# Designed miniproteins, single chains, continued (3): the designs that were tried, part 49

Each design is a single chain, and the fold is of that chain. pLDDT is the mean over its residues in the fold that is shown.

## One batch from the design tools (miniprotein)

Design m9665
Fold by ESMFold2-Fast:
Structure m9665 (fold): chain A 74 residues (1-74)
Amino acid sequence: SLEEELQKLLEELKKLASEELVEKVKQALRMPAEQIDTAMFKIFMEHAPELSQEEANKLAQLLERLAELKKQLE
């Protein structure tokens, strides 16, 4: 299900990211779907400088996939 995929992506995010970043992503997922891309981009820009290039690339992919799932659920 989409809900199971979303939960798995959040678990992957928890392995890579701080609790603060995970909480911001959960808050973004509660926003209207039309705001999700902007919210995810803001989260990425605020936190990517703290990560290696490889971690930043993984974060970008996870946030993109979470945003797409949010749009599918709306």
Scores: mean pLDDT 83

Design m9666
Fold by ESMFold2-Fast:
Structure m9666 (fold): chain A 86 residues (1-86)
Amino acid sequence: MKEAEELAKKAEEAIKQGNNDEAADYVSRLIDLAEKYLQEGKIEEARKLVARASELVSKLDPSDPRYQELAERITKLDLEIDKKLR
């Protein structure tokens, strides 16, 4: 998953630079990829991306309005992954 790894690296770089808007955009794209993998039945890949996105969101500025939206999307995906594993 070279694309996902590049998006995660760019998100971490944006976070380190204090560019929360850019970081949130990259995290959103990671969540989009996780949703796509989940729809394609790639449950393990989706789970790994959700875990990575969750780690990145925890490093974002909590006062950013996109923080809450991204955290909610991650929680929803985590629940959907759990359902597909049962």
Scores: mean pLDDT 82

Design m9667
Fold by ESMFold2-Fast:
Structure m9667 (fold): chain A 62 residues (1-62)
Amino acid sequence: SMEALEAAKALAERYAELGEKETGQPVEVEVEVEGDKAIVRVRSALGEGTVEVDASDLIKAY
């Protein structure tokens, strides 16, 4: 839904801010919604990581 996409974007921005604060390095965060799950991909100079969360949790965080 459009709400899940907006929540995903907000979560990506928040993760990028927290990552930059913790590492002192630029952090890129991308979120994709797949059914009832969201896949969060994080890229930085320290490496890449992927985390799966429920889409409902994204909507609540938004």
Scores: mean pLDDT 70

Design m9668
Fold by ESMFold2-Fast:
Structure m9668 (fold): chain A 95 residues (1-95)
Amino acid sequence: EERKEEALKLFEETVKKVINLLEEKNHPDYFNYMLLARYALKQVKEALETKSDEEVKKIVERILDAMEQYARSLGLEEVVKIIEETRKKLLELLD
């Protein structure tokens, strides 16, 4: 399969895992984080379709940084771990 398709699938799976954890924990701020996650997915999709590999890597890193920082501010350590693992795998695919 194309590298970009694998990257998109990985990011989609990450978003699903994050949303599921937040719903199970009944977190008061999960709606706002869910909006961020959906926006992030849209940006990653658009970047993978329209941008160079170098630009995609920068966009993905920026998005993951934003998601990680917001999760840290909410004390969502499990979400932070998921984002860190996804970062490692995505950057490897986009190398």
Scores: mean pLDDT 79

Design m9669
Fold by ESMFold2-Fast:
Structure m9669 (fold): chain A 85 residues (1-85)
Amino acid sequence: SFVDEMLELTQKMVDALQKGDYDTYLQYLDKLEEKVREGLRQGRLDELWEALDAVVQYLIDKGMLDLAGQVMDSVDDVYLSLGRE
């Protein structure tokens, strides 16, 4: 599922950060951002929101509050870009 794919990328991103492997972290971050763009292009907003909620909860449960905040900020930026007058 879309949720499972984004969670897998997030788990690999966190593992790379914990190992100090910044290059691998950036690789998985790029893949996560591409998944967000894919969800937006396909109009899969409900699935994207479910996936982002799961990602944020995973990061909070691991004590990675700063990274969870960055993901939430990215969501806010997306909402601002989709704003209708």
Scores: mean pLDDT 76

Design m9670
Fold by ESMFold2-Fast:
Structure m9670 (fold): chain A 66 residues (1-66)
Amino acid sequence: MEMVLIEIDIKGKAGYRQLVKDIIFVNDGEIVEVDEEKIIARVPKSSVPLIKQQLSIVGIDAEVVE
C-alpha cells in the first residue's frame, strides 16, 4: 500500500487534536509526530482526499509532504 506523509495544521485548534488522531486511525493511518501547532501522520495515499474532507468540516487543513 502506498503511504504518504501529511502535515496537519492545528494551530489555535488544540481542542481538535484527539478528533484529528481518530480521523487518521479510522483511515488506516499512523501518527508520526505531534506538536502544539501540527500533527504529522503517515496515511494511505488513496485516503488523503477523504481525510482532507473530514478535517475541513472543523476548519483544519492538511498538506502532503513531498
Scores: mean pLDDT 83

Design m9671
Fold by ESMFold2-Fast:
Structure m9671 (fold): chain A 62 residues (1-62)
Amino acid sequence: MLRVTIRSARPLSAAQLRAMEDAALRAYIAGGSPEEIAAAARDAGRKAGVDEADLTVEVAEV
């Protein structure tokens, strides 16, 4: 089972978090690697107005 952890130095809105989680889930369903899943979440965060410097995305197998 893959675990996606999204952390931000600034508070995230519910819409920003949902956009990142939805993008990560879509990448996972498409058979993406952990790197591709993390990249999809970060890309969705940037598009939703999250500063990339404040954003940490980690994908781990558990």
Scores: mean pLDDT 80

Design m9672
Fold by ESMFold2-Fast:
Structure m9672 (fold): chain A 79 residues (1-79)
Amino acid sequence: SLEEIGKEAIRRLEQGVPASQLSELELLAAQRVGLEEILSRYPETLANAPPEQHQKIHQMRARLQEQLAAIQKQIDELL
């Protein structure tokens, strides 16, 4: 699966494999996994944040969602 490809790519990068040795699909899949993990933590971030920070947190979440959408488009173009 694309998730498994991304997780394996992250593992290889963490072990010191140069990004230049990974395919474009592997690198994009790794970025997708990373962004999905960050976004999955947003409900907890919002629950623990004071109300004054909620607007900024929503803006940051929206930007990450846009980045995820852009990465998904690049993946779709490769497949």
Scores: mean pLDDT 87

Design m9673
Fold by ESMFold2-Fast:
Structure m9673 (fold): chain A 71 residues (1-71)
Amino acid sequence: MTLEEIVELVLKEAKEALPLLEEIKERAASEAPASVQPSVDLTLELLEAVRNKDLERVRELVEEALEKMKS
C-alpha cells in the first residue's frame, strides 16, 4: 500500500473513534497508567489531527510509525 492509502485507512478508523475522543481524553487525563501514557499521547495526537483535518500531521505520524515498524 502507498502512504496515501495507509493515511486514508487511518482516517477511516480514526473517524470511528472521534465520537469517543472526549471520553478518551477524560480517561487518559485521570486513569491512564504511566506504562501506557506514550501510546495514549500518540493516539490523542493522531485523533486531534484527524478532528482538525490536519492531513499533513496525520501523514507525519503515520510515516514515523511505519519507519519504526520497518526495523
Scores: mean pLDDT 70

Design m9674
Fold by ESMFold2-Fast:
Structure m9674 (fold): chain A 65 residues (1-65)
Amino acid sequence: SREEKVRELVEEAKKLIDEAMKLGYPKEQIRKDAIEYVKQKAKELGLSDEDIERLIEEVKRYIDE
């Protein structure tokens, strides 16, 4: 389902963020790369711009926590 694919996208993004943080990448670089990843994958899933923006905000929040 679309909801299942969206959950997988968010889980993969968080996994990549965790790995990058563990390796000591700067937060600014992680933020940039995570946003680009989410935008690309969400567009491939056919999500609306509003849904894409929501996912980007969720990922930004995860990095800042």
Scores: mean pLDDT 83

Design m9675
Fold by ESMFold2-Fast:
Structure m9675 (fold): chain A 89 residues (1-89)
Amino acid sequence: SPTVILSDRVVTAALGDTVTVTVTLPGEKILSMVVRSVKTGADVASATAQPGSNSVTVSIPAEPGEYEVLLYTASGALAATFRLTIRAA
């Protein structure tokens, strides 16, 4: 199946806070989520959804920058992606 491009998200947070990102993909089961820095290419956080869930939540340190969020199915296929921008408060 083709990868879905989701709408960009923008979050304003103080440095040292935690940003919580939740994504729901209707019709998908057992998702993992990876948050990747656009600037460095490094994976900064990942989480796995509970079995049978179509929602996944990850918490990341609030470091200002642009991030690519990558969502995978239980089979490891890339289901969806979007841009996350964290801005300093």
Scores: mean pLDDT 80

Design m9676
Fold by ESMFold2-Fast:
Structure m9676 (fold): chain A 70 residues (1-70)
Amino acid sequence: AMTKESLLADLENALKAQDAVAADRAMTALVTQFPDVLNDAQRKRLGSYLKAQRFDLALEEFEKIKASLE
């Protein structure tokens, strides 16, 4: 099974690589396996930024999420 930390790292790497497919896959796995890691507002913002291919904003939001987790 994937760990929360490995999925967060996968998402961060996908965002830095500007890989929307990899980012969506990591996001889906995080929400499915760790539903409490992201609140509804965070999921919506990340999802909208990924759809708009605003990887700069998605990465900034992800950094805020990481800070809130640890």
Scores: mean pLDDT 80

Design m9677
Fold by ESMFold2-Fast:
Structure m9677 (fold): chain A 74 residues (1-74)
Amino acid sequence: SPLEELLEKTKKEFEEILAQYKAATDPREKQRLLILLEAQLGMLRMLSWVLDHKDKKVQELIEEIEEEIARGRA
């Protein structure tokens, strides 16, 4: 469905941002990417809700982003 296609595209975009964060060596670039992930996390959670919270990959992605944010703030 169009909604499933949109979710798949959005999931890939978030995975790419997370990969860029992990690959970044400049501390300032890492901080900017972490802020971007944190700001957009609500959107990913909303997409998970629309798909009945059953998409395990989206839940795993949310958890990984939350863990990286927690580590970045520690």
Scores: mean pLDDT 75

Design m9678
Fold by ESMFold2-Fast:
Order: C-alpha cells, then sequence, then structure tokens
Structure m9678 (fold): chain A 76 residues (1-76)
C-alpha cells in the first residue's frame, strides 16, 4: 500500500474523521465502492508493520466506537 495513502488515513483518524480514514485505506487497497466493514478490515491488514503502531495510536482519537473497533480489529 502507498505510504502517502497510509499517512493520509492516519491524519484523518487523528482528526476524528474515521470514515474518511477508512475510505482512504480502502482506496489504497484498490476498492472504490460503497463503505464495507469487511473490505475496510482487509485494507487495514495490507498496511505494512512499520505503520501499524501509528495507525493504532490514531484510532484511539476516533470518537465513533464502531469505526475505532474496525481499525483495531484490522490491526489484529
Amino acid sequence: MDPRVINLAINYLNADRGLEGLRALMAGAGYHGPFDEEIAREAIRKVPEEYRPKLREAAEKVSDERLRELVLEGLE
């Protein structure tokens, strides 16, 4: 996955824009359709190991509990 897309997603999550963050990761994984939780988890699993700690830290700033859980589940 393109590091620019990962950093964009991290910035969205840090700004409490969880849906835009997940959509950016999905697009980075090649998915441009409607939001889908399973596709979002698959996109998160494609994030390289070196970005996972920053992505987890950014997820903690997402106030939407379900979107935060999706990021954390995808990182497991």
Scores: mean pLDDT 85

Design m9679
Fold by ESMFold2-Fast:
Structure m9679 (fold): chain A 120 residues (1-120)
Amino acid sequence: MSEEELLEIETLEELMRKLSDEKQQEFIRRAREVVLETLDKLKELFPEYSEELEEIRERFERATRLPAREALEEFVRALRELYELIEKIQEEYPEKKEEIEKIRREMLSKIGEILEEILS
């Protein structure tokens, strides 16, 4: 995981922690939908990583069932694991690095839009 990606996750976590417990739960539920769509797309492109992607899916699903503080911590941990897996896939498939990076950026953009809507 790059320093820029770590900073992105840290910034997102800080912004999420400023939300009320109810708004944090709403954010996590909506962001989960975006992440699950991203995981499904990655599984279609890289079926050899389907087990690792499914494990990450289960972590995001579990986060939505936890109390707000634990839900946020589990969501952030799952997001870090996803970023680490994405980096591993990019190293294995350097010819698809730009396509994978586009998928990651589209996910982050949608998550950012959800956060802006909740803050409005």
Scores: mean pLDDT 82

Design m9680
Fold by ESMFold2-Fast:
Structure m9680 (fold): chain A 61 residues (1-61)
Amino acid sequence: SSKEKKIKEIRKRLHELVGRMIRTMGDLLDGRISEKEYNERVEQIRKEMDKLEEEIKKIEE
């Protein structure tokens, strides 16, 4: 169904955001970014993930 396809696409985006979280942690560990920059980037990623999870909940009946 169209709902199943949309959920699959959103879940794919969530996987991409998990990858971004991992890369951001790597940047922190390598000293490329500060703890403050890390926290700001992680907060932005978490907000995007929360929005996508809310969209899935609204699609599911």
Scores: mean pLDDT 85

Design m9681
Fold by ESMFold2-Fast:
Structure m9681 (fold): chain A 80 residues (1-80)
Amino acid sequence: SDVEALFQLALEIVPDEENAIKLILSAIELVHPSPEVQELIKKVDSLSDLEEQRKLIADFLRKNPELIEPVREYILSVYS
């Protein structure tokens, strides 16, 4: 899926799941600075389990699929 491909891209740049999640959250916030994204960041920060953090981000991106391509392009432009 596009969401899984985005997580794989982040892991190729930062081969640590915690930092890959952080990279994706930062990219989402930069691409789409909104109250909904700020709420997502707060919820992810409240969780200690990486699998639950990843699930929240994946669910958010599935509800906002138009953000997947801009987030990918941002990551590639900064880290490639």
Scores: mean pLDDT 84

Design m9682
Fold by ESMFold2-Fast:
Structure m9682 (fold): chain A 67 residues (1-67)
Amino acid sequence: SELDKLEEEKKKVEAEIQTLSREYDHYRKQAEKGDPEAEKKYRSLLEEMQKLADKYNELTKKIGELR
């Protein structure tokens, strides 16, 4: 069903966010140690996670509309 497809996509996006979140934590800690390249990397990962969060919210709205 359409609902099942949207819920599966939402699960995939959630898994991607979890993976990026682990990388974000790693680079954030390296940046705290004074690594400027790590600072750039975790900022980039934060931007990617924000885009995925936007997609997650869109999927949530579509699922809600189908009820």
Scores: mean pLDDT 85

Design m9683
Fold by ESMFold2-Fast:
Structure m9683 (fold): chain A 59 residues (1-59)
Amino acid sequence: GKLRDLMVSLGYEDDDAKLLAAVDTDGDGVIDADDIKLFQAVHGLPVTGVVDDAVLAAL
């Protein structure tokens, strides 16, 4: 599924364009493990490919 759908299920706003722009590095609205790993690498976070507390804090 899309990271946006996961984030909404965790209580985040569906229409938060800044949230999607910060995590969706290719801008297609679809997030996979490689997109998350790229986001983690760019922000100096551990590269796990999983949306964890560090990824959420870096948004």
Scores: mean pLDDT 60

Design m9684
Fold by ESMFold2-Fast:
Structure m9684 (fold): chain A 72 residues (1-72)
Amino acid sequence: SPEIEALEQRIRQLELLRGALEGIKDIYEFIARKSNVPQEEIDRRVKELEEKIKEVNDEIARLRRQLADLQA
């Protein structure tokens, strides 16, 4: 089904985005700690990235529910 294939492609795209955001977070924390960035600034930016990761996870969960309903 073209509809199922489109949902699967969108889920894969979001999983790649999630991985990229997690990688950016890890790299940022490593570099920022080494660069004497204030802990408050590190915590703030990390929280922003974690909130974006949560939004992506919520969207993946929503699309997976839609996919399951179409395959039922």
Scores: mean pLDDT 90

Design m9685
Fold by ESMFold2-Fast:
Structure m9685 (fold): chain A 70 residues (1-70)
Amino acid sequence: SEARERLRRLVEETARDPSFGVPWSEVFELIAEASGVPVEEIERLYQEMMEAPTLDERAEAARRIAELFR
């Protein structure tokens, strides 16, 4: 819950101030804490999503990341 709350605050801060930027390293750590998945696995899934050549493959990679929050 704490990691999810921190992630929510980071999203809100980014929305309020576009110049804030997204601290991806902290985001990955919060996802790892919330899901119990190692940071290395989260970074791998993120990289897979970013390098996906099609929208369908990118959407599937994003769904895998979303499953970590179930």
Scores: mean pLDDT 68

Design m9686
Fold by ESMFold2-Fast:
Structure m9686 (fold): chain A 66 residues (1-66)
Amino acid sequence: SESLVDALVKQGIPKDLATELVAIAERVEDATGKPVPLAAILRAYEESGGDLEKVEKLLEQFAEEM
């Protein structure tokens, strides 16, 4: 999880937000049983406009497409 935070920070996401995004991704992985790759987190963040509740819903939706 910490390596994902560092990867998101490297993509220009603030550390506090990156930490929240990884926590959301881990909850979605626990709920769906499917891995959430870095690319899915970045896509959800861009499509959400920074709304963390929308990120969670988008990651759940992407899991159905996988």
Scores: mean pLDDT 81

Design m9687
Fold by ESMFold2-Fast:
Structure m9687 (fold): chain A 79 residues (1-79)
Amino acid sequence: AEAELREAVERLRARAATLPPEAAAEALARVDEFERQAREAREWALRHLPPEEAERVVLQGVRDGAAMLERWIDALAAE
């Protein structure tokens, strides 16, 4: 899960870096917020859910969140 989050964040940051400077700054701020929220969600899940369920829920959340943010960055790049 940590590795998947790291990979997603690196991919999203690389994508954001292809935007014009103004849009890149906004996109990078959104990626930082996504990373922060994903880490908080993992900490919460590990405290409240069985370990196997926590890992599954966190992985799905990272995948869904990364996909949504990627679409948003793509839409921003198209404007």
Scores: mean pLDDT 81

Design m9688
Fold by ESMFold2-Fast:
Structure m9688 (fold): chain A 110 residues (1-110)
Amino acid sequence: SPVENIVAGLTSADPAARARGYVGILLSDDLELYKAAIPPLIEQLRSDDPEVRTEAALVLTDLLMRYPELAKPAIEAGAIPVLEELLTDDNPEVRQAAERALKVLKKNYP
């Protein structure tokens, strides 16, 4: 399915394939596809690769800025506790991306 193909792209070990997946999601402007992308993005926030954690937080932020209604499904998928853990991550880029994601998430779900 298109959703399965996009999820496979997001979880790829190839950074170019992940980038194509991220761009594909953002350009789709499809709320149901954005909702389907949230759980795998939250899983990517727990990746051993700091580049993957940074990418996932930035993409989540972009989705939330485009559709504020995605805040509720993101929170229900466990975004807040994961992002709060990343505020103490060893990588400063991960910390900055997580802080931005949390600000957008909390603003859209008061």
Scores: mean pLDDT 82

Design m9689
Fold by ESMFold2-Fast:
Structure m9689 (fold): chain A 80 residues (1-80)
Amino acid sequence: GMGLGRASGRARVVVDPATGRREKHLEVSGDGPESLARARRVAQSLLDFMDGVEGEHEGSVSLVDGRVTELRGFRSPPKP
C-alpha cells in the first residue's frame, strides 16, 4: 500500500581485533510502522544467520511503502 513510509535495517557481526570478541549490532531507522517492523524482522534474520558463521559479516535492507527495494547480506556459497 502507498504511504507506509521508508525504513532501513543494518545487521553486523564484528570481531574486536584487540580481544577477539564477537559483537552483534542491529540498527533500524525510518518511518512507517509496517516498514519499520519488516526492516527489523529482515535485519534480525540476517543477524541470526551471520551469528552462526565464523568471522565478520554485514547485511542491510531498505524498504519503501513496506516493500523491499534493496537487500544486501551474507550469502551461502553459490548454488550449482
Scores: mean pLDDT 73

Design m9690
Fold by ESMFold2-Fast:
Structure m9690 (fold): chain A 65 residues (1-65)
Amino acid sequence: TPPETLAAALRALRAEAVRRGDTELAALTDRALAEVERLAAAGDEAGAQAVHERTSAEVEALRAA
C-alpha cells in the first residue's frame, strides 16, 4: 500500500478520535502518522505498513469496547 494512502487513513482516524474526545487515540494516531512519514522517507515500506496495522488493531479494540 502506498505510504500516502497509509498517511491519509491515519489522518482520518485522528480526526475521528478528536471528534469523539478520545485523547489517547488522537495522541497514538499523531505518533503513528509521524512514524509512517519518517519510515516512508527512509524507504522502509514494511515498517510503515506495520505501523498502519497496529493502528488498525487499536481501532478494532475501541470498537469492541
Scores: mean pLDDT 76

Design m9691
Fold by ESMFold2-Fast:
Order: sequence, then structure tokens, then C-alpha cells
Structure m9691 (fold): chain A 74 residues (1-74)
Amino acid sequence: MKVLSVVLKNPLPADPEKRRLAQEALHRLVKLQLEVETSDEETREKKIEEARAIVEELKAAIPDLEVVLEEKEV
């Protein structure tokens, strides 16, 4: 079964607007992590793709933020 792990490697941005965006994105990623664990195979793949898109958007908006998305088979 595929599971997602989301790891923040550095502190949240000092800029209030960027911090808000980072917190919202991280909240969505944590929700997707739980949904991946409880979803069927078809839905799980879509949720993983959604998580990857969120990480890419976050990296584009806040390049200094180190977020790692890990996919594991368990």
C-alpha cells in the first residue's frame, strides 16, 4: 500500500503572506497524506499527483522553503 510522508526541512517564512501560503499548502498536504492511506488504488494515485502539484506550486512561490514529499510502499 502506498503512503505519503511530508517533511518540512526548514522554518516557515518570516513574511506573513508567504507563511500563510506555506501553512495552507502544508495543511492540504497533511490532509492528502491521510486520504492516500484510506483511499482505493485509483483515488490514491490521483491524491498523490495532487500532493506533487502542491509541492511544485509551493516551491515556485517560496523557493527557500524545503518541503520533501516521500512516497513509500508498505
Scores: mean pLDDT 76

Design m9692
Fold by ESMFold2-Fast:
Structure m9692 (fold): chain A 58 residues (1-58)
Amino acid sequence: SAAEAARRAGLAGDSTGAGAGGAAGFGNPVKTGEDAQRAYDAGDNEGMAEAAERHARA
C-alpha cells in the first residue's frame, strides 16, 4: 500500500510542509528526502501517504 511504502522509503510529508506548497516546500528530490525524514519524525503519516502514492504509482 502507499502508506506502507512511505514508511519504508520515507517520502515527503506535504502536511508538515516538507514538500507542501511553496513556503517550506523543497522541489528538489534530494531536499524532499530530508524533509520526508523530518515529516516522518513529526508523525505526519497522512502527508507521507500521499507522497508515497505519487512515488509508488509506478
Scores: mean pLDDT 51

Design m9693
Fold by ESMFold2-Fast:
Structure m9693 (fold): chain A 87 residues (1-87)
Amino acid sequence: HMKSVTLEQALEIQREIDKLLRDAGVPEEVRDEILTLVSELINKLLFENASQEEVDALIQKIREKAREAGLPDEVIEKIESLLNKLK
């Protein structure tokens, strides 16, 4: 919990998530929804000093959106692992 991720690292994680969604064939509309939540999470973590509860709620929403989009559990796990690197 002592190392804050840099903005550059956070943007790289967002790019990796976008690539995973594209490779999985997620429609643009759904990708935009998920990426908007990822951007909100990055903003909350880096600029708004968000609480652990708020961070966990956003990660859960991202996970739920990915499941609703029909993503395999394997891909959802990869996204969650990338999001956890932002902590």
Scores: mean pLDDT 80

Design m9694
Fold by ESMFold2-Fast:
Structure m9694 (fold): chain A 99 residues (1-99)
Amino acid sequence: GSALLAALDHARSRGLSLLAVDVTGLSEEEMRELAREAAREARREGHQAVGVVAGDRETAERGRELMEKALREEGLEVTGVETIETPDGVVHLLYVKPE
C-alpha cells in the first residue's frame, strides 16, 4: 500500500542503497528462496540495507529471521535492524556491510 511505499521512499531519501522484498502470502520455503536471492543481489550490487515487507507482523518477523540468516550465509554482517510499522503492514530494514 501507499504507506509501505512511503516508508521505503523515506529510507531511500536518507541516501540508502536498499533492496526491498515483499514476503506477504509466501510459504516459509518461498520466503527462504526469496531471502537467498535477495541476499545474493544485496552482496552483488553492494546494497547498504535490505527491506523485508509484509502485510502483518508475524509474517514480517519470520521474513526478517530468514533474511538475516541468508545475509550472513552470503558473508554480509547485519549491523542493525530498523522496524517501521504502517497501517498497510510492516517493514524491517536490515542494515548490512561486507564482513
Scores: mean pLDDT 81

Design m9695
Fold by ESMFold2-Fast:
Structure m9695 (fold): chain A 87 residues (1-87)
Amino acid sequence: SMLEEMEQRGRAVEQQLRALAEQAAKASPKERARILAEAYELMVDFLDDLIAFLKEQNAPQDVIDLVEDVKAKAKAKAEELKAKAAA
């Protein structure tokens, strides 16, 4: 089902985020910014999938808006960290 696919996607993202967190813990400050940017980009991709799923389920608009707001904030953080890593 779409719900089971979404749950499996969520678990995969969680495992990838854990791996990135372990890398970040051992990284230099500059490399850490790059890893954190990658983590936020991964979260943005997952939130896009979640928004698509919520729309398919006819979720209330306020719920969709909340997830879109979280995605926008995560995207802004990714861009900030990518700029820091590139400096």
Scores: mean pLDDT 87

Design m9696
Fold by ESMFold2-Fast:
Structure m9696 (fold): chain A 68 residues (1-68)
Amino acid sequence: AMEEAIRLLREAGDEEGARAVEIAYKNNDPETALLVAAVHYQAAKSRGDEERAEAYKRAMDLIAEEIK
């Protein structure tokens, strides 16, 4: 699921956010990966960037499944 979230963010054109999530994942820190995704989601929402906000929302759902 984490690799799927990273690919989804890259496909949405957010290489910086995807890289940050990937680093947290490789450190076995899914909580930090979720926080990173949430921060980028809020930033996209504040800019009116609905496409990237939607991608981050989907990525957060995938990352949350790894925390269960």
Scores: mean pLDDT 77

Design m9697
Fold by ESMFold2-Fast:
Structure m9697 (fold): chain A 63 residues (1-63)
Amino acid sequence: MKKIEEASKESLKLLEEMEEYIKNNKLSKEEIRKLVQRAVGESLRLIGDALEEELREEREEKE
């Protein structure tokens, strides 16, 4: 199992929870836009970090 797969699942979960949060709360359009940008940014960061870690792990054989 790869860290990228976990990060992808985490990102999807984050987006699902964000959608649920928006539906359960009466957010303004501006708040929704900011929340979406933040969630997308965090998802990309998680995937990027997982990619870097996996490549480093394969290359350096940690532990």
Scores: mean pLDDT 72

Design m9698
Fold by ESMFold2-Fast:
Structure m9698 (fold): chain A 86 residues (1-86)
Amino acid sequence: MEVREELRRTVDELLELAKKYGASPEVLEDIERVKRLIDEGAPVDEVIDALYATVRKLLEEFGNDPEVREAVRRIVQRLDEIRARA
């Protein structure tokens, strides 16, 4: 329960960041897919793997922006902590 709420907050943060920087429709669609995985009750590790893939794509588009790099670093650290607990 707690872990899924943390993942949902992470997805919302990632979506906000992607919209702020004008990410591609593919990245936005990937984020929406992760939200569906959470709603469908997919395993935590599957959701985390999907989030890692999405943040990697965001870095490919905006990795030159220090704000994006810092936001992604914080998200990755959070995902690593969740995975270590799961």
Scores: mean pLDDT 81

Design m9699
Fold by ESMFold2-Fast:
Structure m9699 (fold): chain A 77 residues (1-77)
Amino acid sequence: MSVKLYIDGLYNNSPFLLGLAEPDLRRNKDKIDVKEVADYIKSNYSGDDAKKLLDKVLKSSFLDDEQKEELRKYFNE
């Protein structure tokens, strides 16, 4: 799943993983499940690492403002 590759790429600062995920996610931007993003981060990363990843995702041009607000909401659940 491209979302997981993107999150892992952000965590590791990996241009390779980001490059694999970004084109697919950009083409399907309107279909990105932000709840899956929040759930993946919360399940696979903890504490400070999860917060840093959330910040990196929110700073990306990858999600629109509505998706970013939704992501913040799901992450804080």
Scores: mean pLDDT 74

Design m9700
Fold by ESMFold2-Fast:
Order: structure tokens, then C-alpha cells, then sequence
Structure m9700 (fold): chain A 74 residues (1-74)
């Protein structure tokens, strides 16, 4: 369930495990997208992009791809 994935991602983010948080948020975005909940998918992808940016920096290709994906959905 995507809502539980967002909660889990937040827990890892708060613990400073940004890579795990980013992966969980990306999975949440994919789940919302499969359900046609595009605004929620965009929000989850933005959270994943932020988490990747915390770990690798804002110019990392994964963070850029997720931001673009979020912009295309909402």
C-alpha cells in the first residue's frame, strides 16, 4: 500500500538513511502511478528526488530523473 510506503520512507529519512528512504519513496510513486493517482505519484517522486539529493547531491542523475518524472505528472 503506497500510503504505508510513504510512512516507511519518512521513518528512514528521519533516521538519516536517505538512500533507503529514496528507494521506498520511488516505490510509493510507482504504486500511486499504477493506480492513476498522478498527483500523489508526483509528490512521492519529489520526496524520492529530495532523498537522493541528500545522499548524492542535487545534480545526481537519479534525483534529476525523479524531479522530471514528478513535473510530468503534476
Amino acid sequence: MADRLLELGKEYYEKGDYLTAASIYDLAGQEYHRRGELPKAAEAYKLAADAYSKEFGPDHPLAQRLRKKAEELA
Scores: mean pLDDT 82

Design m9701
Fold by ESMFold2-Fast:
Structure m9701 (fold): chain A 87 residues (1-87)
Amino acid sequence: DIDDMIRRYNDRNNTGMNHITNRDFRGAMRHNMRTFNTYRRIGRIDPRYYRNTGDTYDGIGNIYNIIGDTDRGRRFMDMGRRYYRRF
């Protein structure tokens, strides 16, 4: 659960300066998922947009890495690399 991961991240970084809100991460994740769905659809028509899908996977992976889910982060970034190699 992403809420539990954000909570654990905030617990480890409980100095007041590095607090991250659920709103910030959920907003970034929602934006990246929306962008991913758009470019995935366009990429089926124009393969040049596969790089944009790869960039969106990297964005999702970075969000997971920041909250400490390095396994999911790596998986999404590896998926992004696959899109870069195709085009």
Scores: mean pLDDT 63

